# Ledger of designs, part 88: designed miniproteins, single chains, continued (4)

Each design is a single chain, and the fold is of that chain. pLDDT is the mean over its residues in the fold that is shown.

## One batch from the design tools (miniprotein)

Design m15236
Fold by ESMFold2-Fast:
Structure m15236 (fold): chain A 68 residues (1-68)
Amino acid sequence: DAEKRAKELREKAAEYQEAAEKLRAYVEEAEAAGVLTPMDRLAKKLAEEYEEKAKALEKEAAAIEAAL
């Protein structure tokens, strides 16, 4: 039960982390091109949000495992 929940949270965190990495790569390429459009700035903000969500899910999973 608890182990399964922790695993599911980690899988979800990995999905958010992967999405954030793709957005980061896009933003990094745009920054290298020397200009950030409003869309590029939005992508950067979204990457930060996904990174925060991934971190929160990993923390929750770790807390569940620590309580096991």
Scores: mean pLDDT 82

Design m15237
Fold by ESMFold2-Fast:
Structure m15237 (fold): chain A 70 residues (1-70)
Amino acid sequence: EVLKTFPEGTPFSDINAFLTEPRKIEVLLDGKQIGVINPGEDFLGMGRMAPGQFNPTEKVPKGLTLRVVS
């Protein structure tokens, strides 16, 4: 079990680098689950599943946390 919080303004490329290993990850915004990244997926796909919460061409919003699911 690993929790990783990214500061506001982090580029999505830095988050995708964290996702280099195939694992299921829950995406939380201010403690609320907004999406899931499956093994082999990235934040671009998740952003499309959570429209209006962030733009894949922008940077991470405040309060973003990733929870690794074993």
Scores: mean pLDDT 62

Design m15238
Fold by ESMFold2-Fast:
Structure m15238 (fold): chain A 56 residues (1-56)
Amino acid sequence: SRAANADKGLAAAEAAGLATPELKEAAEKMKAAKTEEEYQEALRAAVEAVAAARAA
């Protein structure tokens, strides 16, 4: 499910030390998404948040 994917991704990021507030917000938006478009937008934000955390 979308919620399970968001929770799994957040847990993996936490284990890697990459769980920023931005990623947590993106994960919440993924879980709250009512359409495929909203889910894909939130997923993109989560990917960008992880990339930014790795670059920092």
Scores: mean pLDDT 78

Design m15239
Fold by ESMFold2-Fast:
Structure m15239 (fold): chain A 63 residues (1-63)
Amino acid sequence: SLADEAVERSRRTILRNAKKVAGNLTPKQIEELAEQTRENHLAGNSDPNGSWLLAYKMLEKSK
């Protein structure tokens, strides 16, 4: 579906950009960010790029 396509594209963007911006994130943390972005998108957040940034901020806040 288009929603699944958008989620997968967002996940790839997170993995790519997180490695550049926050290269100290572990692979596990990057996967957690991708999974959280998927959950946010499925909950009705229609902005895949905004969803990954929100997920990143949520991870930083929980640290």
Scores: mean pLDDT 62

Design m15240
Fold by ESMFold2-Fast:
Structure m15240 (fold): chain A 61 residues (1-61)
Amino acid sequence: SEIEERLAAALARLPGATPESIQQAIKELKKDPEKTLKGLRELGAPEEVIKELEEAVKAAK
């Protein structure tokens, strides 16, 4: 799906991203996007990546 591709592309911008960490993060974003995005911010994810993830999640609604 286009949304999963957008999420994967945004998550791949994170330093140290692996295929496994990307897949896990996509599952968590689908389950609880607000908590997952907050956790990524607390771990120091760039705000530009967070905003792209928020927009992709909104497009899924």
Scores: mean pLDDT 80

Design m15241
Fold by ESMFold2-Fast:
Structure m15241 (fold): chain A 62 residues (1-62)
Amino acid sequence: SNLEEQIKEYEEKIKKNPTDVKAWNNLGIVLDKMGRHDEAKEYYQKAVDLDSTYGGSVGNLL
């Protein structure tokens, strides 16, 4: 499915820029759409952690 290709694209983006908050969050969204909710939660958490470190808005509330 197109979702598996999107996972690879976002993984490559993260490899090139590990602080790309949007790439971490978008990977989580794709995993959620595939029903891989536990994995999606980990990626959302990384996006939140990065956002809180680099001037984010949600901090430790997520």
Scores: mean pLDDT 76

Design m15242
Fold by ESMFold2-Fast:
Structure m15242 (fold): chain A 63 residues (1-63)
Amino acid sequence: ADPELARLIVDHALRELREHELTPEQKARMARGILAALSDEDIAALTPEQRALVEEMRAFLEK
């Protein structure tokens, strides 16, 4: 596990979501990729804002 890499992945996703209007398919693909790359330990090391995004991604994929 690399917590710094996890932070960079989530920060990049936040930036993409803020700067670009992604399709639902693109958002789902990004969410699946991020969740597959992150362990529970990596998620615990994230900031509250980054963890909230991860939780939103999980909820989005379950809808």
Scores: mean pLDDT 72

Design m15243
Fold by ESMFold2-Fast:
Structure m15243 (fold): chain A 80 residues (1-80)
Amino acid sequence: STRERLRKQIEELEKRVKEVRELADKYNASPLVRQQIEDAEAALKEARELLEKGGDPFRVQLWLIVAGAGILAAERALER
């Protein structure tokens, strides 16, 4: 189902944001990178709350796009 697919996407992104936060802490990441991680965490929280309330799956997907972009940007910034 669409709801199950979105739940799995949220879980995957929550795992990735946790991993990138740990890397940011280890490498003393810049304020910009930390802000990208915080913004991604906020977007994931909105996606999860909307999904659990039975909200519009399309809006959940939009929040996941925002979260994914922030996570990817932070991951790339921490590459050496």
Scores: mean pLDDT 88

Design m15244
Fold by ESMFold2-Fast:
Structure m15244 (fold): chain A 57 residues (1-57)
Amino acid sequence: METAERVLDKLGVSDEEKKRILEEIKRQPSERQAVQLFTAEALRIIGDQIDKELAAR
């Protein structure tokens, strides 16, 4: 749980998105589901960041 916040900080997500993702993780009934959700969100953020960077140039 604590490590998730640090990973999101390293990914450079906004404070708003970070709070939203952390809240969704807290809603998960088990750590396994929380990890799966977090992994999916992290991959989505990385993909979105790459796409944004390539488009912006």
Scores: mean pLDDT 73

Design m15245
Fold by ESMFold2-Fast:
Structure m15245 (fold): chain A 85 residues (1-85)
Amino acid sequence: MEKILEKAEEAYRLAKEKGTPSLARAVEVFYNAIKKAVEEDGEKYLPDAKLAADSIKRAAGNDPVEQEVAKLVEEAVKELEKYIK
């Protein structure tokens, strides 16, 4: 649980500090979905988290910050899927 939230929080921090406002907003949507999946209902909110992560990955260009954020959100989704079983 803690590792999932830590990865999502790190992605959101990087997006806010070094990313574009658009990336920060996209990662905020992802972070809220991951937080709800961990705290409330993983099965209900996992699809929302996956859609947000997919959007971030598709928008990621050659910028190192965008690529690192995309990697962190993908890792958070994979860990959440293992947690839900």
Scores: mean pLDDT 82

Design m15246
Fold by ESMFold2-Fast:
Structure m15246 (fold): chain A 79 residues (1-79)
Amino acid sequence: MRTVEVEKTDPSAPLGLELDGLTIKRVTPGSPAAKAGLRPGDRILSVNGQPVVSAGSLERLWAQTPAGSTLTLEVERPE
């Protein structure tokens, strides 16, 4: 597992992930997720120490994160 901190600089910025379930399919270049080092193939396990059960819950938590704050993600990378 890897811990990744995603900073929200712009309150309207999307996280920048295309997900299949909780597995990252694509990362938008220049997005907060890309800057944090998230990659295609990473599986999202938890956010702020709490298990994530859906892509929708991740998007909701990101929307609730104010500018200047971070989300802490735990991810599993194959290989």
Scores: mean pLDDT 79

Design m15247
Fold by ESMFold2-Fast:
Structure m15247 (fold): chain A 62 residues (1-62)
Amino acid sequence: MDPEELEREVRAAMLLIQATVLLLYSESEEAKELARRAIEAVEAGDLERAEELVRRALEIEK
C-alpha cells in the first residue's frame, strides 16, 4: 500500500471520530453544524477542509 494513502486513511478516520464526538456530545449548535460539515468534507475526500472545520468546532467548545 502507498504510504501516502495509508496516512490519508488514518487522518480521515481520526477526523471522523473527532467530528462524530463533537456532533453527539457538543452543546453548541454551531459546533454541531461544523462537525456535520467536517463529516461531509471527509466523505468528499477533502481532509484539509475537514481538519479546519474540526478545529473551529473545538475552538467553540473551549
Scores: mean pLDDT 80

Design m15248
Fold by ESMFold2-Fast:
Structure m15248 (fold): chain A 64 residues (1-64)
Amino acid sequence: MSEEEFNREVAEALVLIGYGIAKAEGDSKEEIREWLLRMAEQVAKETGVDVEELKRLAIELAES
């Protein structure tokens, strides 16, 4: 596995964990979306993963 592939998997896992926390707290879909978008930007900055890919995942999770 390349470092880029590993970082992508870690970044996606972090966004999924954030979604689980927000959902458990009873946040609205709009609140979850805002939270996950901020998390996606932070994680992308720290891992070097494409921010647009993580934002797409965040939106999909918030709408599920």
Scores: mean pLDDT 80

Design m15249
Fold by ESMFold2-Fast:
Structure m15249 (fold): chain A 61 residues (1-61)
Amino acid sequence: LSELEQRILRLLEQSEKALSASELARGTSLSKSTVSRHLKKLEEKGLVEKLENGRYAAVKK
């Protein structure tokens, strides 16, 4: 994972609930567009899941 992808994933893992791209952008100090691109890559890798409400959660074992 890139450093940005690790930072996004870590924030999702530490969150008590699923987060929107806007919430992740605020929490990581990244732009919403940057976060959205990395979220799609993380979802394709199976590390993040997109929920029915459009929010994202880390895939955790």
Scores: mean pLDDT 78

Design m15250
Fold by ESMFold2-Fast:
Structure m15250 (fold): chain A 99 residues (1-99)
Amino acid sequence: SAMEEADAEAAALLLIATGVLLRKHGYPEEAAELFEKAVELSATDREKGLALLNLGEAYYDAGKKEEAKEKFKEAIELGRKAGDEELVEEAEKKLKEVE
């Protein structure tokens, strides 16, 4: 239902915001767990792409370079599908930086 989708989207955004704070404070593994949950809860391609972009950054910070690359590629695909040019540009930049 639309209400259940809206609740899941709000939860995903809160998980992303909390994960970003954890990653910035030096807890990339804990941030990755929150971003993984955000990916599961995201209903739209744009929201999933944003969660995957953040997950890739957390994996890279945790030393999981190959897993990070795969998440950035997935974020690019979903960003393009959603028509979110900013998300695509950010994910492509991150993928290039971790090559």
Scores: mean pLDDT 88

Design m15251
Fold by ESMFold2-Fast:
Structure m15251 (fold): chain A 63 residues (1-63)
Amino acid sequence: MEELEKLLERSREHARETVRLFINGLAKKFGLEPLPEDATEEELEARWRQIDEEILNYLKSLR
C-alpha cells in the first residue's frame, strides 16, 4: 500500500516541523539558538533536553 507509506512520510514531516516550531518558541525564552527547518531528529532531541534542563532550573528557583 504505497499510499499508506506516503501518508506516514507526510505525517512525520508535519510532526517534525510542528515539534521544531514548538522547540524554537521555547528556545527563544531560554536564550537558545533556534534550529533550522532541516534539523535532524537527533538535533531536536538534544535541544529538547536543553529546554528540559532550563525548566528544571526554573522550577528549583520557585523554592
Scores: mean pLDDT 74

Design m15252
Fold by ESMFold2-Fast:
Structure m15252 (fold): chain A 80 residues (1-80)
Amino acid sequence: MLEEIEKLAAEAEKKLKEAKSDDELIKIAKEFLDKLGVDFDEAKQQALDILKQKGVPITTKLLVTGSMEIAIKKALEKIE
């Protein structure tokens, strides 16, 4: 359901703001993607490819947020 995805995304964003290390960012993203039924390694690779195409410096935070955005899109496509 859309409301469940929005709730999970809000919870994950709060955890990301409180994260103190790259390892914590990755752990939060993996947990979020697992709850949405999306493979983290697949979403991470897609996010990495998009960031490389844009020519922006790749940071763990950008990679993690990009992976989560891809997972949300995939989850929404299954509901629509």
Scores: mean pLDDT 80

Design m15253
Fold by ESMFold2-Fast:
Structure m15253 (fold): chain A 69 residues (1-69)
Amino acid sequence: SEKERVLKGAEGALKAAEEALKTKDRALAMTSLHEAQETLRKAKELGDEEAIKLAEEAVKLAQEAIRKS
């Protein structure tokens, strides 16, 4: 379902952002930010609170990873 796809996208973006922060990988951080932003837009369109929360966290961590890289 679209809900499952969006939720998995948010989880994937969050995991990538966490890895980018840990490894100081700027390219991974930038990629995860774009993925997280796209997923956040879709999550908001669906009104899926869980996916919105995860995608927002992914955006925040990806931005942090970019700052620290």
Scores: mean pLDDT 86

Design m15254
Fold by ESMFold2-Fast:
Structure m15254 (fold): chain A 66 residues (1-66)
Amino acid sequence: LKKEAEELFEKALEAIKNGDYVLAGQLLKKLAELLSKITGEPAEKVYEKLLELFRNKDYEKARELV
């Protein structure tokens, strides 16, 4: 699970760098679902946190969630 979450995180960063915001959003949603299973937080809340951090380019804090 954690390794899959890390891979999804790196793919989401790659998608953003390539300007593929649709793919980035899909990958962040999948990441939020995996992190929800690890943390017990609702996937929707995790997704909102990830979106906020990515919008602020706070990738180090986003990486800490993984």
Scores: mean pLDDT 80

Design m15255
Fold by ESMFold2-Fast:
Structure m15255 (fold): chain A 82 residues (1-82)
Amino acid sequence: TVLQQAAQRLQQGDGGSAADLLINSGYSQLEAAGAVSLVGRLGPQLSIDDLQQLIRQGIRRVRESDNPVQFIVDNLRQSRKL
């Protein structure tokens, strides 16, 4: 599935490639950024199944958030502090 392929790319550290795959599959740029940034914050060393759950969680939080840009920025800042 698309989410499995995105998870594999994120596990390999290729966030840009994962984002491009999600966007080309019909997700928005913000949804893709939410998914990729959340995985970057919580660690790409997780299993493919756990990464797929994080991708879904990131997309869902962007869709349900009143401030999706803040969510993405917070994820990016926290991943750089590790």
Scores: mean pLDDT 84

Design m15256
Fold by ESMFold2-Fast:
Structure m15256 (fold): chain A 55 residues (1-55)
Amino acid sequence: MEERKRAREKFVEALRQLVKEGYKEEIDSLKSLDELVAFLVERGLITPEEAALLR
């Protein structure tokens, strides 16, 4: 449970960071949690292991 909580916190922090960097519109275009998770993994902001905990 702690690992999932940590993964969720990292996920939220990564999204906030991307919004600050000007990716808000790109993030808003993603309609599902799965797409958001894949986007963060592709950008290296979360690991595939952390992504598995969010699904």
Scores: mean pLDDT 75

Design m15257
Fold by ESMFold2-Fast:
Structure m15257 (fold): chain A 67 residues (1-67)
Amino acid sequence: SLIAEAVSLVQADPNSAEGWHLLGEVYFRLGALKGAIAAYQKSLELDPDYEEARANLAKAEAALAER
């Protein structure tokens, strides 16, 4: 499954900003907004200049605030 692949990728390389971003996108698509936010935050901790992760974090935070 896409979730298992994203989790496996992050477990294999927990210092991959791209891996954490992918996990965040998977959680976001499933409506797991808190999980998405945590994954995007980890991505940005590893790469603060990751513009796509920053934009997606803002989207996830906005979606959570509307619940």
Scores: mean pLDDT 83

Design m15258
Fold by ESMFold2-Fast:
Structure m15258 (fold): chain A 55 residues (1-55)
Amino acid sequence: SPELDEKIREVVLEYGKKLDEKIAELRAQGATPEQIRKAVDEFLEEAAKKIEELL
């Protein structure tokens, strides 16, 4: 439905923004590529759960 598509888009955009902010913060704190990769993976799993809740 158009309403569901819009909600999914909003979640994707919001989490994308939060992910970018989190990566920037980790880089500022001197995080290693390995630490950043782990944080990204964990964040994407959380985002996927939120999208699943909309279905």
Scores: mean pLDDT 82

Design m15259
Fold by ESMFold2-Fast:
Structure m15259 (fold): chain A 60 residues (1-60)
Amino acid sequence: SAEMERLTALALEIQRILDDPSLSDREKAERIAALLREAGYPVTAELILRALTSRAPPAP
């Protein structure tokens, strides 16, 4: 289905962001959250950001 295809594409994009060594953990979290909001999953985006920030984000 189109929905399953979209979810697969989203999962692969998230994996690429997580595997990018040039991005900080904070930048990865922010990019993943932005993708989730754009894809129509704002609650999931907020939960992921909250989980990652509660684990002591790196100092600026």
Scores: mean pLDDT 76

Design m15260
Fold by ESMFold2-Fast:
Structure m15260 (fold): chain A 90 residues (1-90)
Amino acid sequence: MEEENRERGRRYTGELNRLSGEAGRKALELRRRGGSREVVRELIMEGATAGVRAIHITAGRVSAEEAERLRREAEERVRRAIERAEREME
């Protein structure tokens, strides 16, 4: 059980770290193009939140159900922030 939970936690951690990196890259791109400071901050905050959640999951501080919920929430929030940034770059 603990080994299966560790493996699942590693997968969620990987996804959250990917989302964090994607948000960070988009924030840098928007910043270089002179985009909104507010949207850049939103991307940085959502990326940082995803990264922190990855650390908590890796440390075994959340249940499997909570980890999945945190991952889905981070994915949705990062997606919305990226979509907002994409609109500003058009």
Scores: mean pLDDT 79

Design m15261
Fold by ESMFold2-Fast:
Structure m15261 (fold): chain A 58 residues (1-58)
Amino acid sequence: VPLSPFLEEVVKRAGISHEELLEWAATLSAAELAEKLGISVSTAARVRIEGGMSLLES
C-alpha cells in the first residue's frame, strides 16, 4: 500500500525512512511520536491512525 501524501511529507520533513515512521507510529504514543518528530500531538495522532490503517488494511 503506498503512503498517503501526508505520510510521505512527514517522512521527507523528518529525514527518516518510511519503515521507521511506520514502526514509530505502531510502537509510540501520539505524544511520544509528536516529541520525536517535532510535530503537534494532533498531527502525530493522524500519523498513527494512517500508518496503522496502511499496515492493518486487509
Scores: mean pLDDT 72

Design m15262
Fold by ESMFold2-Fast:
Structure m15262 (fold): chain A 68 residues (1-68)
Amino acid sequence: MKKKLEELIERAKKLGLPEEVIEELEKALKENKASEEAIEAALESLDELEKAKISREELLEAIEAERA
């Protein structure tokens, strides 16, 4: 359980999720309040977001790089 939550935090940081979200995940890890079911659901959601976010972020970064 804790290892999966740690993985979730690491992936969330790589996706560039807001600090507040990372902080909430770290609190869940410390307090051991996150259920395995919730962690697995969150990991699946992150996988979907990561796929969509990467595609969108790549386009935005290309536009910003051209502007700079």
Scores: mean pLDDT 67

Design m15263
Fold by ESMFold2-Fast:
Structure m15263 (fold): chain A 85 residues (1-85)
Amino acid sequence: MAEIQQDIAELERLGERVRRTTDQAELLAISEQAVEIAERNPDNKEVLDKAREVVMEALRRTTDHDVILKLIGYILRLIGLELDA
């Protein structure tokens, strides 16, 4: 339970970071970290929702087609976790 609260706090920090950057590599790295946190907590809806918010924000902040495709892949992976739990 305490570990989940730390992961939620980390996702909130990643959300703040993603809103403050336009670096394509940083947007991708932040989104990857958010997905990894969600994959460790696949049954926790708050973690899944916050991870999805981080990836969606990264998607709004990128114009690189390769980055967009990777972010869409991350969103689909997160949706898969939500449907199974």
Scores: mean pLDDT 83

Design m15264
Fold by ESMFold2-Fast:
Structure m15264 (fold): chain A 64 residues (1-64)
Amino acid sequence: DRGRAALVKAANKALEGGGEDGIDIATEIARALAAGDREKAVELLASVPGISREEAERLVDEAL
C-alpha cells in the first residue's frame, strides 16, 4: 500500500515536469519499480526537471 502511494507520487512528478513526454517517462519509472530495479528507477526519475537525485532515491525507496 505504501509502495503504491509512492509510485503514484513519483509518476505524478514525472507527468508535471514533462507534459506528453512525462507520460512516457512515468510509464518507464512504473515498470522499473514493478521489476524492483532501484537503480533504473532512480536514474529515470532524476532525469525529470525539478527532481534531484536525492529526492529520486527517496521516492524509489518508498515505492519498493
Scores: mean pLDDT 70

Design m15265
Fold by ESMFold2-Fast:
Structure m15265 (fold): chain A 60 residues (1-60)
Amino acid sequence: SLEEEIEKAKQRYKATTLADVIRRDLRLLMEKYGLSEEEAIRFIAEKYGLSEETVRRLLA
């Protein structure tokens, strides 16, 4: 239905917006603070109250 398509689009948009913020923070942590990708993912997960797996999915 149209309502289901709209809901899916909203969830995709929110995930995309969060992914952009996470990618910016990942870049900053790795380039400015010299963290490895794994260390930066752990830091972002802690900061945003997300699992490391969720952070990895948003970066994919």
Scores: mean pLDDT 78

Design m15266
Fold by ESMFold2-Fast:
Structure m15266 (fold): chain A 125 residues (1-125)
Amino acid sequence: SAEGLEKLREGERYLNDLEDYEKAIELYEEAAKLDPSIAGLAYFNQGIAYMLLGKYEKAIEYFEKAAELSEGLERALALFNQGLAYEKLGKLEEAIEAYERAAEYSDEEMRAGLEAAREEVLAKL
């Protein structure tokens, strides 16, 4: 909907320009409720905002929600960021699993990044 898209754009401004991550999360939650077609993108952006707040468990939750509502490269990006959030929590085995899930939906360029991230985590085990 137009209202949902307006809330999404306002949330992006709070996230990127104003760095008010809590307000961005609130706006993205409203966007997802108003327009289910953009809910995946809204949840992905909530995950990013939670990462920036250091709320990694919430970031993992919202990246999973984003992945469930997306396909292809968008799903791969959500799962890759979920892996980064697991690394921040020191959950290295779960990070590897998330990167392997992301690889199933990735393109050639993203696959190189996923392989590098996986190797870096494996070196810590």
Scores: mean pLDDT 90

Design m15267
Fold by ESMFold2-Fast:
Structure m15267 (fold): chain A 97 residues (1-97)
Amino acid sequence: MKLLEEGEILLIQGKYEEAIEKYKKAIEEDPENAQAWVALAEALLNAGKYEEALEYLEKANAIEPGIALFTLYALYNAMGEKEKAAALFDEFLERGR
């Protein structure tokens, strides 16, 4: 929890590499914390490391299905994968119904 909060502060400050290190430490302490994997992917997305972000969102989704949907949507949009982003948005709407 504390490492995630420290990472969030660094992310807000634009210190993406430092945020990544805090989130990696959180994952080392609790590898089953799906939120920590999502937070790491968000920091990687902001750092422009899209392929690494995708890998960690897949890990988060394997631990807790659906937790990564919004961040994955943002990632596909950032990558220019408009069709993949649209498919995820449709999945999100279908899950809501």
Scores: mean pLDDT 80

Design m15268
Fold by ESMFold2-Fast:
Parts: C-alpha cells; sequence; structure tokens
Structure m15268 (fold): chain A 81 residues (1-81)
C-alpha cells in the first residue's frame, strides 16, 4: 500500500540520518533518530497490510527493526554510563 511505502521510506531516511550522526560521534542525536525509526517500523508491523507484503520485504522490515533495537540498547547503555 502507498501508506506502508511512505512509512517505510520515512523509517529508512531516519536510519540514514542516524548513521550520519554515528559517523560524527553524535550519539544522542543518532539515538533520537533511531527511536523515531523504531516507532515507525513497529507501526508498519502492526498494520493489517504488512502481511500482504512479499515475504522478503516482511523479513527485511523485521530485521531492520531488530537491528535498530540493538543499536538503541548499545547507545542508551553508553549514554547512561
Amino acid sequence: SAELEKKLKEALELVGEAQEYLKQKKYEEALEKLKEAKKILEEILKDEDFKKLPKSDQDAIKKALEDAKKVIEELEKKLKE
């Protein structure tokens, strides 16, 4: 659906912004962008149309969410030390 495609594009753009902040060692800004991306990816997974996507796309989105969660946990641990 066009709505899912728009949300996916927004989530990927946020992940890209987070990667640029990580390269600059701006960990707090990277964390904020990843949390926004995580929220959108979780919304995509809860969407009724998610199950209508090709299996490869479903798996890629699930992996993107898992990867984002791992980086968020690492950054939160680093920033709370």
Scores: mean pLDDT 86

Design m15269
Fold by ESMFold2-Fast:
Structure m15269 (fold): chain A 73 residues (1-73)
Amino acid sequence: LSPLERAILDLLEKHGPLSVGEIARALGQTQSTVSSHLRRLKERGLIKEVAPRVYEALSSARIVYESIEDIRK
């Protein structure tokens, strides 16, 4: 994960479901940049979309990330 993607995961774990705009504001990023990273995180199974453009970190997202990396030995 990039540093920004880890920051997004940390933010979602602390605050629960957040919109793209809320994440962008909290991290000082554009909505387009945040949307791109959220799409990648969703593809990796680390977050889910709970409402249109509102995302939530999966329980144990860091464990899921580690498991994906471990499978690719």
Scores: mean pLDDT 73

Design m15270
Fold by ESMFold2-Fast:
Structure m15270 (fold): chain A 92 residues (1-92)
Amino acid sequence: DEEEKLKKEYLEAAKDYEKAAKELKKKAEEAKKEAEENPEKKEELLKKAKELEAGYEMAEAMAKGYLGMADEKVKEEADAAMEAANEKLAEA
């Protein structure tokens, strides 16, 4: 089923972005911690943390988008199956 293949690809893309989001969030927290431990580099590390947080928000939004596309494909398959069932009922 080609629609199951598309759903699988969307779910895999969502998982990849979820993984990227978790890694970016971890790096942002590490940069914030380093800023507290190294006052001389505080401005540089806080700027890095802010950039990583922006990346995290983008990756999270992308993951959510792909999950939504996967759910819409499942809905389209369900609707198509209902139409096929109704056509068979009309032929009877």
Scores: mean pLDDT 75

Design m15271
Fold by ESMFold2-Fast:
Structure m15271 (fold): chain A 69 residues (1-69)
Amino acid sequence: GSSALRKELLRLIGEILRIIGEIFDLELKLEEAEKEGKEEEAKKLREKIEELEKRRKELLKRMKELESL
């Protein structure tokens, strides 16, 4: 049955949406840090955003692989 595949797809979608929300929140913090001239904090925020974008890309690729089954 497609039940297990559906559950895994929903889990992946949920994690992707959560990561997108976290990236958005970090982007807002980055804009504020840049406006305040907090260069070191801004650098750390950019690094976190880059890590989350890589994770999002990996999960999206896995989701597409499952949809092709």
Scores: mean pLDDT 84

Design m15272
Fold by ESMFold2-Fast:
Structure m15272 (fold): chain A 87 residues (1-87)
Amino acid sequence: SAEEARELAREGGALAARGAEDPSGAAEYAGGVLRAMGSALDAALAGDREAAEAAAEGALEGAREAGGSEEAAERAYEAARRAAEGA
């Protein structure tokens, strides 16, 4: 569902934001981006455009709520958005 896709991407965005602010957090950053992108891609491939868009929004929300940098939030959002558009 759109809510499930949003929540998965929100977790990904938060992880990406935490990783971006930690010099040793490269794996957390990459894992977070991949989680957000994966949520959007799965929804888009299933033909659920609403869930794919919700995933992109969730990634942005999660990154901001984690207190991450605006750049980390934007990257998570762009990764999810491109995954949604490419499927």
Scores: mean pLDDT 72

Design m15273
Fold by ESMFold2-Fast:
Structure m15273 (fold): chain A 98 residues (1-98)
Amino acid sequence: NPVEREIRRIEGERDATILYLDSTEFPKLTPEQIELFKQNLLKSFKEALDNAPTEEVREAVLEAAKEVLEHMKKRADPETVAALEEVLKELEEYAKNR
């Protein structure tokens, strides 16, 4: 089943990303770097959602993005956490309204 294979691929990439994040020091970002990071995350995750071939794959992408963002929040400073929370909210609305 190609849908099940794509979901497993997404879950594998999520797990690898989380492993990397949990093993790496999160950098302290300037306000300009936080804004750029936020915009880059939004672009990347929205493109992944847009490229999802089915609703099931789209849901898997959204769940993977949320788990990655939660792991980033655990290691980030408060200003970066606020930006990550905005990314999470915008992605949930984007996924719901498309």
Scores: mean pLDDT 83

